# Designed miniproteins, single chains, continued (5): the designs that were tried, part 104

Each design is a single chain, and the fold is of that chain. pLDDT is the mean over its residues in the fold that is shown.

## One batch from the design tools (miniprotein)

Design m19616
Fold by ESMFold2-Fast:
Structure m19616 (fold): chain A 80 residues (1-80)
Amino acid sequence: SFAAEFEAMSEEEKKKRAEEARKRLPPEVVKLIDETAKKFGVDINDLLIGADEAIKALRKAGFSDEEILEKLREIVEEEL
């Protein structure tokens, strides 16, 4: 599972995965992640990796990039 892989990642591997995630994520999503990380004091690299994997799963499930962005905005505005 991704959770087991994430737990096994070194700090260097997490940083590399986060940079790869930044390149794949839409700029609007990266901005939301940056703002969320600052607001809640969470590790931005962990959020970037998590968002990248969540978006991959949603795309595989048939959601469009526009639908994914809308869902992420709703979560940030209502729950965070």
Scores: mean pLDDT 74

Design m19617
Fold by ESMFold2-Fast:
Order: structure tokens, then C-alpha cells, then sequence
Structure m19617 (fold): chain A 79 residues (1-79)
């Protein structure tokens, strides 16, 4: 959990910039599934579903709220 949260937080600048390669590279060693979901978020593809995948993989509620805020998605779409 903490390792995955740290990897996701480390990927936030790349995700915000739309840098697919940097986003994937930051998270893939910890969770290939989470890396894939973050790439979908970076591309703007199925963002609500991608956040639900991250939730199911064990990303913390706090980190998920940060991702939702960054993308303009209301937390109630995920929780």
C-alpha cells in the first residue's frame, strides 16, 4: 500500500504534464496494473474507470482524492 501510494505520488508531475512514458516508468516496477491505469488517466481515456481500478489495487483514499481533484472528477464518482 505505502509503496504503491509513493509510486503514484511520484508519477503525479508526469501525469499532470501528460508524459505517458514517465508516468508508466514511475509506477510499473511496483504495479504494472496501476501503471496501465495511470497511463489511461494521462491520456484522458475512461478516467473514472481508471480511478476505480487504482482503488481496487489498494491505492489509498487520500491519493485517489488527489488524482480525482487533479482531473476534475468529483470524489462521489469513485467512492
Amino acid sequence: MEELDRAVEAALPALKAGDIEATYRAVQPVSPEAAHALVLLARGVNPVEALKILKDLGVSEETLQRLAELLGIPPEEIF
Scores: mean pLDDT 77

Design m19618
Fold by ESMFold2-Fast:
Structure m19618 (fold): chain A 96 residues (1-96)
Amino acid sequence: MEEIKKKIKEVAENSDLETAIEKMVEIVKPYVDKDPNPEVHREALALMWGELAKALGLDPEELYKFLIEYSSKTEGTGEGPESAVASFLELIRAGL
């Protein structure tokens, strides 16, 4: 988790929100998909959510709304990275 946290912070600080989310999902998806433990998923999401919002100077609610918009945008492609953002949003909703 700490390794992922550091990478997410660097990506968030050096990229636009959209690009940061894409890279964050790419970093996290293999970890979440590999580990079947839902508690680990929830902890990882809370950690990433807090760090990403903090690094971007956004409230968690604003970040959530942006992820919804981004999910709608990637849904239009049909051929995106298997709706990784949608999966991330579902996990956040379950944790909230």
Scores: mean pLDDT 61

Design m19619
Fold by ESMFold2-Fast:
Structure m19619 (fold): chain A 87 residues (1-87)
Amino acid sequence: MSHQEVVDLLHELILANRDNPEKSNVYLALMLAYEEAVKRKDEELREKLVELALQMKANPDMPASEAYEKLKEILEEHGIKFKKLPA
C-alpha cells in the first residue's frame, strides 16, 4: 500500500468514527504512530500499523480498548514512546 493510500485510509476511518471519540482517538494515535514509523524508516513497524488499521476496518465491532492495547503492544515491541497517546 502506498503512503498516500495509508494516509487516506486512516483519514477515512477517523471521519467514519467521529461520533465515537474513543475509536476515532485510536485511529488518530495510529496515524501519529505511522508518521513516526515513516520518520524512523521502520518498514516492519509501518506494515504492522497498516495491518492493525485494516483489521479494525474489517472488524468494526472491535472495542476501542482492544485496538488501543494492540497498538501499544506494537509500539512497545519497536521501542516507541508516545508521550500523548489518547487513553
Scores: mean pLDDT 77

Design m19620
Fold by ESMFold2-Fast:
Structure m19620 (fold): chain A 79 residues (1-79)
Amino acid sequence: MAEEAAETFERFYEKAREKYGERAADALSALLMKEVAEVLGLPTPAEPTAEALREMLERASEEQQREALKILKKALDSI
């Protein structure tokens, strides 16, 4: 679960970067990371990285991990 979520997040960043440029990709990834952190009941990481996402998900329940993955996949499909 955490691996698939991290891969989805990295794909989101790359797709956003290709479509909108690096600064927009950074901003969109930060917003996505904030939404995921809110679902997990955790503080938003200082840097929105795949590694920070993995660390958050390792502390989350399986149900929370599935919800986070749904959010990430929906975000990827929306850009």
Scores: mean pLDDT 84

Design m19621
Fold by ESMFold2-Fast:
Structure m19621 (fold): chain A 78 residues (1-78)
Amino acid sequence: MSKEQILEILREVHKEAQKLAEEYFENPSLSDDEINAKAKEAAQKIADKYNLSEKEKESLFDALKQEFYRIKKMKEEQ
């Protein structure tokens, strides 16, 4: 995978995490299980687009969750 593709993947992770955070703040009743399910779908979408391995997809899922909680914390401080 090229350095340029890695940067594109990171941008997509941020974009998907931001969408998930927006959905959460519009509907704070979203459970952790629902958030995890949405994050897995986003990770699968990115993995399919870039033809990533199962291990890389797991790393994307972790990155999406970390980015989601980072954005959530930032919004809670506003």
Scores: mean pLDDT 81

Design m19622
Fold by ESMFold2-Fast:
Parts: sequence; C-alpha cells; structure tokens
Structure m19622 (fold): chain A 90 residues (1-90)
Amino acid sequence: SSPEDLSEEERKQLMGEKLVKYVEEHREEIEKEIEAWMEKEGLSKEQQELVREAFEKYVEAAKAAAEGKFEEAEKKLEEAFRLSEEFSKL
C-alpha cells in the first residue's frame, strides 16, 4: 500500500522513524544551528536550557513513536510543550 493508505498509528510510527533517522544523520548540524540561533537571539542561560530540554523531549517522543509506544510519545510531546510555554513566558 502507498504511504497514504497507512492507519493513523502506522503514520505516527513512520513519522517517528523518519524523524529519528534524520536527527541521527544530522545531529551535529542541528545542534550547531540551535546553538547559533540561541547566540543570535541573545538567549539567557535559563532560556537556552529550556530550548535544549525541549529538543531532547521531541527526540525522545519520536523514538517512542518509532517503537510504537504512542502513549509515551504523547507524554514526551506534552513535556516538550510545557518547556516551550515556559520559554515563551521568559
């Protein structure tokens, strides 16, 4: 079947797998871009910590989804969302 015929759960797993692969292949570049962006924006150490923690939670969520652990993936996404909300209030 084409990717368009996938169930919602199969689509989430496939997206998780693709995101994990992309991050593993481009981690150093992604981290350098994040660091460069944080320096350009003049972010505080507290803001920088929230950005790094949020990134890690998104990666953990993708890994959980790739493994079919959708409840854990949702929990990690909620944690990332909370960190993003805290960043927005600083």
Scores: mean pLDDT 81

Design m19623
Fold by ESMFold2-Fast:
Structure m19623 (fold): chain A 79 residues (1-79)
Amino acid sequence: QWELLGHQLVERNGEKVLLVKLHHKQTWGTQAHHFEEGQKLSEVIPELVEQHPEWANYKLAHSFTIRGGQDKTVEFVLE
């Protein structure tokens, strides 16, 4: 149900932050999904880790909820 719209690795205050833009495909019966702070990139977006195994240990910086048809930019950090 997710579509990866893009990703960008940026530097903030000397730290590397992975920004990922997701789209929740709107379908009939689609519920809101919630993701917890600290979840690994491989648990949230396994397809991105397949292309970039060096990002496997990046973790979700903040919990988020996404609804059908919604775009979200989410942040992953290496702690």
Scores: mean pLDDT 77

Design m19624
Fold by ESMFold2-Fast:
Structure m19624 (fold): chain A 99 residues (1-99)
Amino acid sequence: DQGEKLINEVQQATADTSQTLDEAAKLVYVDKEKAAQLALQAGQRLGAVTGMSGVVSSLAQETAQRVLSSSPEEAAQALRELKDRLTDLGNIAIDTKKS
């Protein structure tokens, strides 16, 4: 029950992270600061539920910095790359928690 609840929480956070980063990638053309904030928020949420806060937060911070310092096209690509990496880490965390 507790293991199932934890797996469900990681699955939901991974899905939420994917959706948040898709929205952030669209926002880089109108509000880069908001896009960077969404990347940091997604990283904080996923890091907390997976127990991988160091790696996830580092990736989100690096991506947020790239979003703020890059063209909108490069910023959107960085957010798509972050989405792929964080989704993979979420899936790894789920597999690790399955007994």
Scores: mean pLDDT 84

Design m19625
Fold by ESMFold2-Fast:
Structure m19625 (fold): chain A 81 residues (1-81)
Amino acid sequence: SALEEELKRLLAELAELIEKYNYKPSEETNRELGQLFAEFLETASQAKEALEKGDYETARELIERLRELLERFKEVLEKQA
């Protein structure tokens, strides 16, 4: 589905940012980056569960939240570079 494809795309974008900026969650000292990363992973897990259950309304809301979290994560990473 389009929502499943969007979730996969957002996860791929996160992976690309991690590689590009050599972000290491276990070594991060930036509280905002750590919080954004953790919230992204938790939200992605919930979005996947919602999709598996056919709860497309919840999945849409969670995917929108993932877009917001990813954009903020990218902004903070760019400022640290």
Scores: mean pLDDT 84

Design m19626
Fold by ESMFold2-Fast:
Structure m19626 (fold): chain A 88 residues (1-88)
Amino acid sequence: KDEEEAEKFEKELGKEASRIADRAVQGMKDAKTEEERNRIRQEALAEGDRLVDKAREFAKKSKSPEVQGRLLALADAIRGVMEALVEE
């Protein structure tokens, strides 16, 4: 059951991360000023940080080393996506 809950959690976090990234990319395309683009980047990073924290907390509560490893890897992936948005 913990594995099944972990899989659902991972899918939900992945969908949220994709939604945040898509919204940030679209928002930056629609933005007319660098100030607007910077605000969008900051918001995406803040939302990404919240998802990373959720993944780490779920990993911390898990008794499965495999689930812990997968969730920490997901946290790293989410961080990487959000950081890529700032670099561009």
Scores: mean pLDDT 80

Design m19627
Fold by ESMFold2-Fast:
Parts: C-alpha cells; sequence; structure tokens
Structure m19627 (fold): chain A 74 residues (1-74)
C-alpha cells in the first residue's frame, strides 16, 4: 500500500505522452516491447488504486492508462 504522503499529479501533457508512447510501441510490432509496456501500464493503474495519485487526478490518469492499455491490446 502506498504511503499517504506519496501522491503525485499528472498534467494533461504527461497523460497525452503516455497514450502517444503506447501508439508508437504498438506501431513498432515488437511483441516483447508491447508486452513490457503493457505490464508497466497495468502496474501503474494498480498504483493509482493504492493511492499513489491525488484524487483530483485519479480519473484522468486512469482514463489515459486504460486507453494506452487498449492500444497495446490491438
Amino acid sequence: MAPAEYQTTYSEEELKEIVEEAKKVAESGDKSKIASRYAGLQIQLVAIDLGAVKPEDQEKAKKALKEAIEILEK
């Protein structure tokens, strides 16, 4: 469980970069890179649920991470 004092924020630009990076990885066709990035995004999503992100940013961060995961599943 993440410590209560360890919470971060996400800018709109940072979330857009996460989605764009996922698109680039998917376009590469490298199955190993796709699998690695997919696992990393899933871990980040779990970290948000454990309180690693401020409440005001949780919904937009989850939305961006889920979008990135969906891109990699194609």
Scores: mean pLDDT 75

Design m19628
Fold by ESMFold2-Fast:
Structure m19628 (fold): chain A 94 residues (1-94)
Amino acid sequence: KKQKLANALGIAATSLLLGYEDIADAAVRQFLKLAGIEEFPGLREVVKDALLKLARGEITSKEELIKYLQEKGVSPETAEKIANAIFEAIEAAK
């Protein structure tokens, strides 16, 4: 549920900020699985980049996140699912 999503996102974001790429990759994979998002090649890298941009305040809204994901080749439906899951996880962690 939302707590598991929040935990996976927190591990991913913290690992990325600390430079622990392998841990971050595994955490993003778990996050996508918990969110019910089917993974394709390159999706984990796009999500990791998006999380770094969110952590740095370069992306500040769900709409900006959806646009960023689509620019990186993610379908509109999948981008919306990812953005919804990330923002739900952020709210659950507060």
Scores: mean pLDDT 81

Design m19629
Fold by ESMFold2-Fast:
Structure m19629 (fold): chain A 76 residues (1-76)
Amino acid sequence: SEDLREARRVAEETVERLRQLIKDNASLSELEKVMEEGLGELLRLMNRADTLEVREVFVEAARRLTELLDQARKSQ
């Protein structure tokens, strides 16, 4: 579905943006803002689509983003 493709796109773009900001030594608050904005968009898509597949994209994105943020915290 279009919502599933869009959710996957938003998830990957958010993960890549967070990775780039970490490489650029962005502040923790900037990383948290990007994560919040990306997950907020995914939550909106999940509520619109109301499918298990979009929910799974949201859950996996939240896991990946949390791991990246935790790694960034340990590297500061």
Scores: mean pLDDT 87

Design m19630
Fold by ESMFold2-Fast:
Structure m19630 (fold): chain A 85 residues (1-85)
Amino acid sequence: MDGFRGQVRHFIGVVRLTTEGGLLLYNQGLISPKEAVEELQRLIDQLQKLYDQALSKGDTKSAKEVQELIEELEKIREELEKKAA
């Protein structure tokens, strides 16, 4: 059980850092809005799989934390997608 909970927390941390780095590159004009949206969608897809795994294991706390991050990233994606045309 420790392994899965640790993996969830670690992956959430990696996703947050990756999102921050990607947004920094986007804000500096180093990547396009389309590239930022595509990267964000890849992270959301990975989080969706992790959410399903958490539910299958009965880890409702991990599932909730993953769902909250998915909702956060989806809002960021929608704002960037308006600019991607």
Scores: mean pLDDT 82

Design m19631
Fold by ESMFold2-Fast:
Structure m19631 (fold): chain A 68 residues (1-68)
Amino acid sequence: SLRDEAAALAAEVADLKATHTLSPEDVATLDGLLAQIERALAEGDEDRARQLIDALRSTLEELRARYS
């Protein structure tokens, strides 16, 4: 489900924060995307939730490449 995917991505964000010292800007970007996903899911907007989940996934891939 989209909620399960969001929970998995939230865990990946937490792991990235635990394993790397991220900039405050990058932390704000990740936290902002997670908050937007939670809001879209709460509103039942599955299309928006999917787009935001895909955006978070792409952002995580970019940040992992930058911080490796």
Scores: mean pLDDT 87

Design m19632
Fold by ESMFold2-Fast:
Structure m19632 (fold): chain A 85 residues (1-85)
Amino acid sequence: AGKEAFNAKDYDKAIEEYKKESSKGDKLSWLLTGISAKKLKDYDLSIEYFKKAAKLGNKQAWSMLSKTLEEMGKKKEAEEAEKKA
């Protein structure tokens, strides 16, 4: 499903599939949805999904959120996210 689309570099399909998987409470699928959005350079969407994964207890999502915020120039928000990783 989502992994197959991601490996094929079909990131739009990957987002759709991972989002369906993550709606069932899978915090890893929210992280993968965020990574897929970042591959499409949709940083706002990526941040939304990383925040969701992080709130569900995915520690890697805080790290990914921090890096994405830094790339957007939101240094203060990035530093706050890094402290939670």
Scores: mean pLDDT 78

Design m19633
Fold by ESMFold2-Fast:
Structure m19633 (fold): chain A 94 residues (1-94)
Amino acid sequence: LKEQELASARAGVEELQAEIDRLETEVDNAIKSGDLEKLKELGNKALILQMRAFAVRVAAEIAGDPELVARANELLQRTQELMKKIDEAIKKLE
């Protein structure tokens, strides 16, 4: 039915998930090391990923796959929680 839209939405979700997984690891390492400059850099990265998560969610909705929409919403929530975690860590290192 929407093979190209489904393929694009799936690829977007998979790519975004991999980047969020990687960023979460980098954030945990920066928190453990107390690296304020790195946390600020990662905060900017998290903001970019949050914007991409909105775009990926729209693509999933257009594709009409409920499982992809659910995964996209989960990734959006993960970027929001990650940004909050970074902000809290930065405040503690002030």
Scores: mean pLDDT 84

Design m19634
Fold by ESMFold2-Fast:
Structure m19634 (fold): chain A 90 residues (1-90)
Amino acid sequence: SSRQQAQQYYDQGQQLLQQGNFDDAIQQYQQSIRLDPNYGQSYYNLGRVLAAQGRYDDAIQYYQQAIRLDPNSPIAEQSRISLDRVQSRL
């Protein structure tokens, strides 16, 4: 149930992101993480939104957390690629 609710907040965040509503998307991803702290997809997308806003230190923290949750997952692989890209901007 908490994982299902986390996914619903994640899906809402994705819709808001597609609409360019970055601040509202961040809030939905944060609610997703609150309900399921292991929901790696929300950590990855928080990193993406924060990087798009130029908030690179915050983005790095969320990408690193997505990697730590499941280092062998597709989300961890995407997070490593995004992390390398953000670190090259510093």
Scores: mean pLDDT 88

Design m19635
Fold by ESMFold2-Fast:
Structure m19635 (fold): chain A 110 residues (1-110)
Amino acid sequence: SEEDKKKLKELGEKILELLEEHEKEFVKAIEEKDYDKAKEIMKKHNEKILELIEEIDKIDPKLAKELYEIHKEHHNKLQEALENKASPEEVRKIFEEHKEEIEKKVKEAL
């Protein structure tokens, strides 16, 4: 329905906004070498993204599954980057790739 398409677009936009907020907070923590804060930020934002994917699942289970797999892959890359004390530039690249994949999948579903 048109209402479902509008809701999917709004939920997709919320995911992208959360990823931008997560990137800014996480990169700042990495620049400050506050790795404990970076872990807390990653956990909080992971929980929020998964909640939005659950809302998408109620409308479009196929899209939700695709977004979950993308999110899982990029969350694992961020965990590895944090463990390896990656540069802010490497972290930004992971977030950019994640945002591009999410945006593409949401646009394909609309």
Scores: mean pLDDT 87

Design m19636
Fold by ESMFold2-Fast:
Parts: C-alpha cells; sequence; structure tokens
Structure m19636 (fold): chain A 89 residues (1-89)
C-alpha cells in the first residue's frame, strides 16, 4: 500500500504539470482513499507510525506541488507548505 501511495503521489504531480485538472482531482481522491487504507493498516500494526507519517508527508508535498503547477495555489504557498511538512517530519 505504501508503494501505491508513492505511485499516486508521482501521478498527481505529473497531472499537475500537464495542466490536467480533471486527472488531478481523480488522482487526489484515489490518493485520499489509499492514505485511509494505509492508516487502517497502521492501526492494525501492519505499518509503523513512522512509515505512515513519511508516506503522508510525501503525499501532502506532492499535492502542494501539483496544486501550484495547476495555478490553484502560488509557488510561494507550495514552498511554505513543503517547508512546514519537512519541519514536522
Amino acid sequence: LIERVRELSRELVEAGRAGDRERFEELARELERALRELHEETLAGKVSEEEFREALAEALKAAAEAAAALGLISEEEAAAVIARIDALV
């Protein structure tokens, strides 16, 4: 499931860079579902809290980068979000 979250995070950035807003929204929903499943696996003891935190941070940074590429937020706002996430991990 961690690899699925990473694959979706990469695809989300690619959709953002391509300007594909519809694909971005689709992938964002899939990523949210994958993260919920990963959290359930963490609660079941199959995934560590640290592994979950790392995957979540990667996904959130990817979402910020993709949103900036689509013009939904500024590059400065995306950089601030990424810096904040890096400070918490």
Scores: mean pLDDT 81

Design m19637
Fold by ESMFold2-Fast:
Structure m19637 (fold): chain A 62 residues (1-62)
Amino acid sequence: SPVDELARYLVEHTSLTPEGARRLAQLLVDRGVPFEEAKRVIDEGIAAGLPEEQILLRLGRL
C-alpha cells in the first residue's frame, strides 16, 4: 500500500520508529500527498544537510 511504502522509506532514511513512520505516512497519504513528493522532500532535506526535525516538519506541512 502507499502507506507501507512511505513508512518503509521513512524508517530507512530517518530515526523514526516503525510505528511513528506508519503514523506520519498514514497522515500524508490521507492528505493526498504523492509518494514521489514526500520522497523528494526527504531526499532534498538529507542532501542539504537539514536536521531531521526540520525535514519532518516540512513533511508535516505537505
Scores: mean pLDDT 89

Design m19638
Fold by ESMFold2-Fast:
Structure m19638 (fold): chain A 66 residues (1-66)
Amino acid sequence: LQTRLEEVQRAYLTLGNQLGRQPTIAELAAELGVSVSTLHRYLRELEDAGLITYDAATGTFYPVDA
């Protein structure tokens, strides 16, 4: 899970910098080489584990620094 969080965060930051905006779920899934449904599963697992907070309204996620 921690390794998965690092992969997703790295892709998100890289795409955000390249695009100059927040990446979409589809763009993030393409960067990671997975389907959109697989990415949704990863984000759900990470949120369930308490490792991220996902804001569906903005399409962003943040690591939980508990």
Scores: mean pLDDT 70

Design m19639
Fold by ESMFold2-Fast:
Structure m19639 (fold): chain A 69 residues (1-69)
Amino acid sequence: YYAAAVLEDGTYKVFEGETEEEAREKAESIPGVTKVVVAETKEQAEKLAKEAIENRKNFESLVLEQLAK
């Protein structure tokens, strides 16, 4: 299993574990983590992390657009 830690700076780090819980625990131990996603493959974990980063950027963009005239 693989877990991707999405960081506050908009990057991600991927960790490997024998179980979902082990992979998640490794990812959650990283300072500045905003979200953790878990998958059976490294490619899926990276895809989910990239999607989470894009969704966060879209949300921040919407909030700024509503506040800025």
Scores: mean pLDDT 74

Design m19640
Fold by ESMFold2-Fast:
Structure m19640 (fold): chain A 68 residues (1-68)
Amino acid sequence: MSKEEVLKKLEETVPEEITVSQLKEIIEKLDIDEEWKKKILEELDTLPDDYVLTKEQAVALVERVLKL
């Protein structure tokens, strides 16, 4: 799955508000490179599991990590 396909999938899958723990579950289910999954999960681990992200914040966070 390409970076653009990942971002599109998140935009379609992520509700308007999502917890960090729920976003981690979505990322684990994505058919993407394991190295990219680990980097995204490490970034999410800097936030509390019950922290609420908007869809835009969640997509932006993943996009930032994927462009590293």
Scores: mean pLDDT 80

Design m19641
Fold by ESMFold2-Fast:
Structure m19641 (fold): chain A 83 residues (1-83)
Amino acid sequence: SNENNRKAIEAQEKIAAASKGKSKAKDPEAYIIMEIKTICSGKKISDCVKEAKLILKKYGISLSDLGISEEVLEYTIRLIVET
């Protein structure tokens, strides 16, 4: 739905913002998103969602911190893979 797409974009921005504590020179704000995109290369969306959950947990980011459901996370992963 349009609302899910909007929430997916917002979640992508929040993931990028969460990485801002890293060095801009070595790891840009989008480094977590880049890691997800790299791991998702050649994988099914269901496998990508599982890997993304592990990556987010590794960096201490919960779905609650992003303000999203698991369904919105799937849309967010699709957006990351397309971008």
Scores: mean pLDDT 69

Design m19642
Fold by ESMFold2-Fast:
Structure m19642 (fold): chain A 69 residues (1-69)
Amino acid sequence: SSSATVAQLIAEAKAGGDVEKALATLEAITDPSNIDFLKTVIRAAAGDPEAQARLDAWLKESREQAKKA
């Protein structure tokens, strides 16, 4: 499944794998509407602090919105 494959790509990026190959694989299997978000997740896993900050901000906003329904 695409979810399982994305989880594997994140784990490989976090372990110091080839980020460019991970992003190319993601582009082949992911819908265009989700590609920017998932690229940010993979970059954050690889240690990009700007990508991590963006992801953290988005997740916090989503959690706050969920609490207020």
Scores: mean pLDDT 76

Design m19643
Fold by ESMFold2-Fast:
Structure m19643 (fold): chain A 79 residues (1-79)
Amino acid sequence: AAAEAAKQQETKKAIDETTKRFFDLAREARKLPNGDQIANDIGMGANRAIGAYEESLEKGKEVADQEIKRGEQAIAEAK
């Protein structure tokens, strides 16, 4: 069905955008003295978000927002 295909394309787009955000965040983390550990945690958060997107678009967005905020907070605290 066209609606099903549209939802799959929307989910794919959301995963791609989310992956880019996590990649950019991990790159910023790696600039810090202990950044490798923070970047690793951000990578695990990205995997959780992608897994949630595979279940539903709504859950994926929720988990992605939570994990990105967690990573941003970790970077802020490490500065």
Scores: mean pLDDT 81

Design m19644
Fold by ESMFold2-Fast:
Structure m19644 (fold): chain A 75 residues (1-75)
Amino acid sequence: MEDEIIEEVKPIALENPDEAGQLEAIRRAAKLATERGLLTDELVEKLREQLAQETNPSVRKRIEAILAGYEEALE
């Protein structure tokens, strides 16, 4: 289920050649997923736990973008 959200944002991110554009696309997709109930509080807690243990900078940036989208949806 966590992988399904990442897979859903992947095609959008691949259309943006630069890192900033890719992370922005992930953030927007995560916001929409949160609004649709796909990115749940349980998944967000798992992502926060993964981020605390993750050493790969690319994966960390993607998780941070997902969490940013979640926070924006809750505003």
Scores: mean pLDDT 72

Design m19645
Fold by ESMFold2-Fast:
Structure m19645 (fold): chain A 85 residues (1-85)
Amino acid sequence: SKELEELKKKVEEILEKVKKLYDEYAPKLTPEQQKEVKRFVEEFEKLVKEMLSKIRTLEEAKLALKAAEYGLKLFEQKLKELLKK
């Protein structure tokens, strides 16, 4: 359905946003912080891709979107904390 495709696209857009934030802020981080943040991005990408491959229902897509949104919020909070120090 179109709604299912739109939800999957939103999940993919969140993954792209996480990657863009990493590219933007990585130069401002220490080498140790950069490794930590990169590990998060790589793990998040793997989880999102696996999740997207397994979605069959609209409800599963909605849960996937909520999970991806939560991951983005955690990532943004982590970046803000690292940049403040």
Scores: mean pLDDT 87

Design m19646
Fold by ESMFold2-Fast:
Structure m19646 (fold): chain A 87 residues (1-87)
Amino acid sequence: SQEDLVAELEALLAELERLIAELERMIADGSPRAQIEAKLAEIQRVFARINEVYAQLSEEDQARFEPRIEALERRALRAYLAAQARA
């Protein structure tokens, strides 16, 4: 149902926020590259599921969630670029 999809998307967005915050802390703390790459892989898997769920939502629900998804995408991109810059 749409209600089940919305609930799943809310849970995925909360998980994504947690993973991005963990990645940001790992970068700040100078965590090993292998650990950063593993966290990026987790983030990529959650984004893939978010995209699958989002595509199934009504236009009204897509419009409601889009700003939050875009904000998290920008935050994740900033973290990714910071991780890559550390070679």
Scores: mean pLDDT 89

Design m19647
Fold by ESMFold2-Fast:
Structure m19647 (fold): chain A 69 residues (1-69)
Amino acid sequence: ALAAAEARGDAHRWLTVLLNKIRNGEISQREAAEALGASVATVSEIRRRLENDDLVGLAALLQEIIARR
């Protein structure tokens, strides 16, 4: 339980940093896809939702990515 909670907290911090890098263009779509364990198409969708201020759609997509592991 404690190890799972700690890993989840670390994943949230890591994901926040990665999202900021994607939003700011500091990371390529390929690198972001590799870091997330997702396709380049999924990263393109994350960028579109960020650009369109679709926060609800973005949250749903991120939850799906996290739930896969």
Scores: mean pLDDT 70

Design m19648
Fold by ESMFold2-Fast:
Structure m19648 (fold): chain A 99 residues (1-99)
Amino acid sequence: MKVKFTAELEAGEAPATVTVMVSAKKDGLIKVTIEADGEVKEYELEVKAGQHAVVEFDVRPGAKVKVTVEGENIAGAQVVLEEPPESRRVKSVPAKKEL
């Protein structure tokens, strides 16, 4: 059975990563289309029964993101928008009068 899933998200004031996870009931082809900041990216993936496919795409601050997942035998789809962790050392700490 062919299924189409669409999700719309909006990025906050920080750059973020969109992660799309797709699960299948049966072996088949899945197409993931990500529209963000006027850019369209399309991925075609083969998924096995009981497995999931993962697609990641970086988006800019304030980006409106539209994710479309199409395929046969899709069991479920999950779309997550995550801001990058503070993996950079730049921590703006107010200097608190320690001389």
Scores: mean pLDDT 70

Design m19649
Fold by ESMFold2-Fast:
Structure m19649 (fold): chain A 114 residues (1-114)
Amino acid sequence: SVAEQRRELAERALETLKKAAEEIAKILIEDSPNAKEGAEALKKRVEELGRKLAEAIEAGDFEKAREYLEGFEALGNGVASALSEESSKKIEEITKKAVEELRKLLEEAEKLYE
């Protein structure tokens, strides 16, 4: 069904952000071992954005889905700007790849409303 296809896309979106959260958190801890608490808080925040994004996709609320995607992109770029050049580039690349995948998933989900 269309609802099952949307749920699958929503689950893939959540998984994309969970992976990005884990990779970003790892880089934060490697850049500064004292940032472990901040890295865990960031991971939780990105995972929460992932849950909200998944819910928006399942509901067909693509305006809210885009807002959560933009929120993740801004968060990832903001974190990158506060770190060493090497760590910044890695987080920017992780953020970019996750955003590109999420945009593709949103486009696929929107087609299910046509």
Scores: mean pLDDT 85

Design m19650
Fold by ESMFold2-Fast:
Structure m19650 (fold): chain A 60 residues (1-60)
Amino acid sequence: TEEIKEKVEAELERLGIKITPEAFELLVQGVGNDEKLLVEVLEKLKDKELITEEDVKEVL
């Protein structure tokens, strides 16, 4: 949903993390409406300057 996409974008912007379009789509699909899972996944990936599909697959 658009709401989830906006929440993911806002969190990435706040943390200064960049993400590929493919990784973004995978992340949104994987976390769904689970804000706790979103936070957990982003905490695991926050030290990366760019999040790729492989990065998302490793944490989902």
Scores: mean pLDDT 78

